Designed miniproteins, single chains, continued (4). Designs and how they scored, part 115

Each design is a single chain, and the fold is of that chain. pLDDT is the mean over its residues in the fold that is shown.

## One batch from the design tools (miniprotein)

Design m15994
Fold by ESMFold2-Fast:
Structure m15994 (fold): chain A 80 residues (1-80)
Amino acid sequence: DPLEEEARAIFDELDLDGDGVIDLSDPAEREKFKALAVELGLVDSASDAALQALLDRVDTDRDGVIDWAEFLAAYREART
């Protein structure tokens, strides 16, 4: 799946510490995620409100951590 391969490359770029998740409590990961989320069409602006709306949609566990499944779902929604 080309979308899955593309999303995985982006996820790995956002996962700055290599722990297999994107921790939005990390300022570096949060800032990079906001910037790329705008570029990828996941959010309409780099605002905290737009990021929270995305998290309300994809962060099913409400733990402030985006795993691969949550990221892939958001990426597919933005691309399809």
Scores: mean pLDDT 72

Design m15995
Fold by ESMFold2-Fast:
Structure m15995 (fold): chain A 66 residues (1-66)
Amino acid sequence: ASLPTATFSKSYLRALVADLRARYPEAADLFALAETYIDQGEYELAAKVLQLVGLLIKQGKLKEAA
């Protein structure tokens, strides 16, 4: 489903974390941290953790599992 406006929603962040966890299991600790922030309602912190993961992927510090 498309979001009309946003920052990040809980459902969007959880879906993104699930996808990234499947692809980058080496970052499991970061995804666990992001999920903790999502569950606590701290979506800005969760989004920043996911942005950090994206930067690590971009820099080649995290590799896709398959």
Scores: mean pLDDT 74

Design m15996
Fold by ESMFold2-Fast:
Structure m15996 (fold): chain A 78 residues (1-78)
Amino acid sequence: RREQLQQGIDYLDQAIAALEAGDTEKGLEYFRKALEAAGVPGAEQIVAVMEKALAAGDTDSVIAGLRELRATLEEQLA
């Protein structure tokens, strides 16, 4: 459980870094891996929503959301 949450956080950090670098494809890939590692059901549907937001130019909002998700996973480790 804790190892899976830590892996999810590590993938979220990679997703945020990729999006900040403008690499949407890698950002989406790492985000999918983060959701799967953390055991979040419906990862494919959640990734599709993020993909639409990025296509609409809401990259800053997506990054902010990922940072909030990272904080939530950190709380679960504590």
Scores: mean pLDDT 79

Design m15997
Fold by ESMFold2-Fast:
Structure m15997 (fold): chain A 81 residues (1-81)
Amino acid sequence: DEAARAGRFYDLLSGRSSSPNPELEALQRKIDESLARIRELLENLPSLDPAERERALQELKELARQVVENIDAIERLLEES
């Protein structure tokens, strides 16, 4: 049960797909790419100067919007099932 929870979350974060649906897989891949960039920016934040940090935060906000858009697309796709 605890291991299953970790596996499900890992699949979401890594962009892995157990679904036979290629459209769902493509959307998960786009989310994974955005999340990887977000992680990279977040890990670099403590090492940035204040000006660089401000620009990084702006990029993070744009990436967050893309993630939400792709989640909405997944929701619509799953409703068709």
Scores: mean pLDDT 73

Design m15998
Fold by ESMFold2-Fast:
Order: structure tokens, then sequence, then C-alpha cells
Structure m15998 (fold): chain A 76 residues (1-76)
């Protein structure tokens, strides 16, 4: 559980960095950060019990990051 929370926090950190890069117009840097955020969120999800309240929230974050990655890949 503690490890899952640490990984989720890293995912949030990289997601925030990705958003900052996107707003600055650095699409490649934004894509790289979102890919790192996705890796951390997926690792966190794999360690989290499916019946945990944070499980569905983490799944939503993963879906949102995947959408942003797809949008950026379409622009590059």
Amino acid sequence: LEEAVKLARKGIEYYRKGMEAYKAGDLQKALDYFRKALEYFEQALSLLPEDHPLYPELKKMIEEVKKRIAELEAQL
C-alpha cells in the first residue's frame, strides 16, 4: 500500500510537469512527462487492491493520461 501511494504521487508529479510543458508549447517534453506519469500510475494500480477506494480514481487518471498522450502523438 505504501509503495502504491508513493508511485501514485510520482505519477501526479510527472502529470503536473507534463501539463506545464504543454502550456509552454513544448509538446515533446509534455509527451515524455505524460508517458512517465502513465508508467507510475500503472505500477501504482498493479499494487493497489481492486476493492480500495483509490483504485477507480487511479483508473480514471490512467485513462485521462492515455487520452493526452494520444492527442500529443497525433499533433507530432
Scores: mean pLDDT 85

Design m15999
Fold by ESMFold2-Fast:
Structure m15999 (fold): chain A 67 residues (1-67)
Amino acid sequence: SAAEELEMAKHAVAMLAIKEAEKRGWTILSVEVEQVGETELRATVRTDKGEIVVRMTVEEALALARK
């Protein structure tokens, strides 16, 4: 369903942002995923050294999730 696909897409974007923080050795303080408009997702990872922001479309995020 569209709702299940959106949840998969949000999870994929969040995991990509988390992985980036982990690669940098930064301490993760919070993770937020929001839908910006109808087609874009934004994951924001707040860390002890600053924010990591990952942006992609729902379509791109779904392709990443189905890898």
Scores: mean pLDDT 85

Design m16000
Fold by ESMFold2-Fast:
Structure m16000 (fold): chain A 114 residues (1-114)
Amino acid sequence: VDKLIEEGKKLYRLGLDYLNQGDYDKAEEYFKESVKKYQEALEKDPDNVEGQMNLGRAYSYLSTVLSNQGKTDEAIQYAEEGVRLAEKAAKTGDFDAEVLLSLLRGVLQSTKNS
């Protein structure tokens, strides 16, 4: 699990690097690969808080990248998945999950209003 989370973080950082360069195609590829690694980690340990939080963050940026490419329906789907994940975590009273939920709700609202 820890190795999958570490691999996911490396891919997520590459996604951010390409996003900052305006390379939305490569940013999408790396964020999608990051999502896959975090999903694999959560299949092995569904209650892994670090995996859940990092997956939510990856969904927020993937949604943003897809929205910037005009892939609005796909962007909304990823943002809604992130909101569902963060809402489930926030119901336990986790403060970090509540912060992530606020971020993801903002991304979803921005994407729908585009």
Scores: mean pLDDT 80

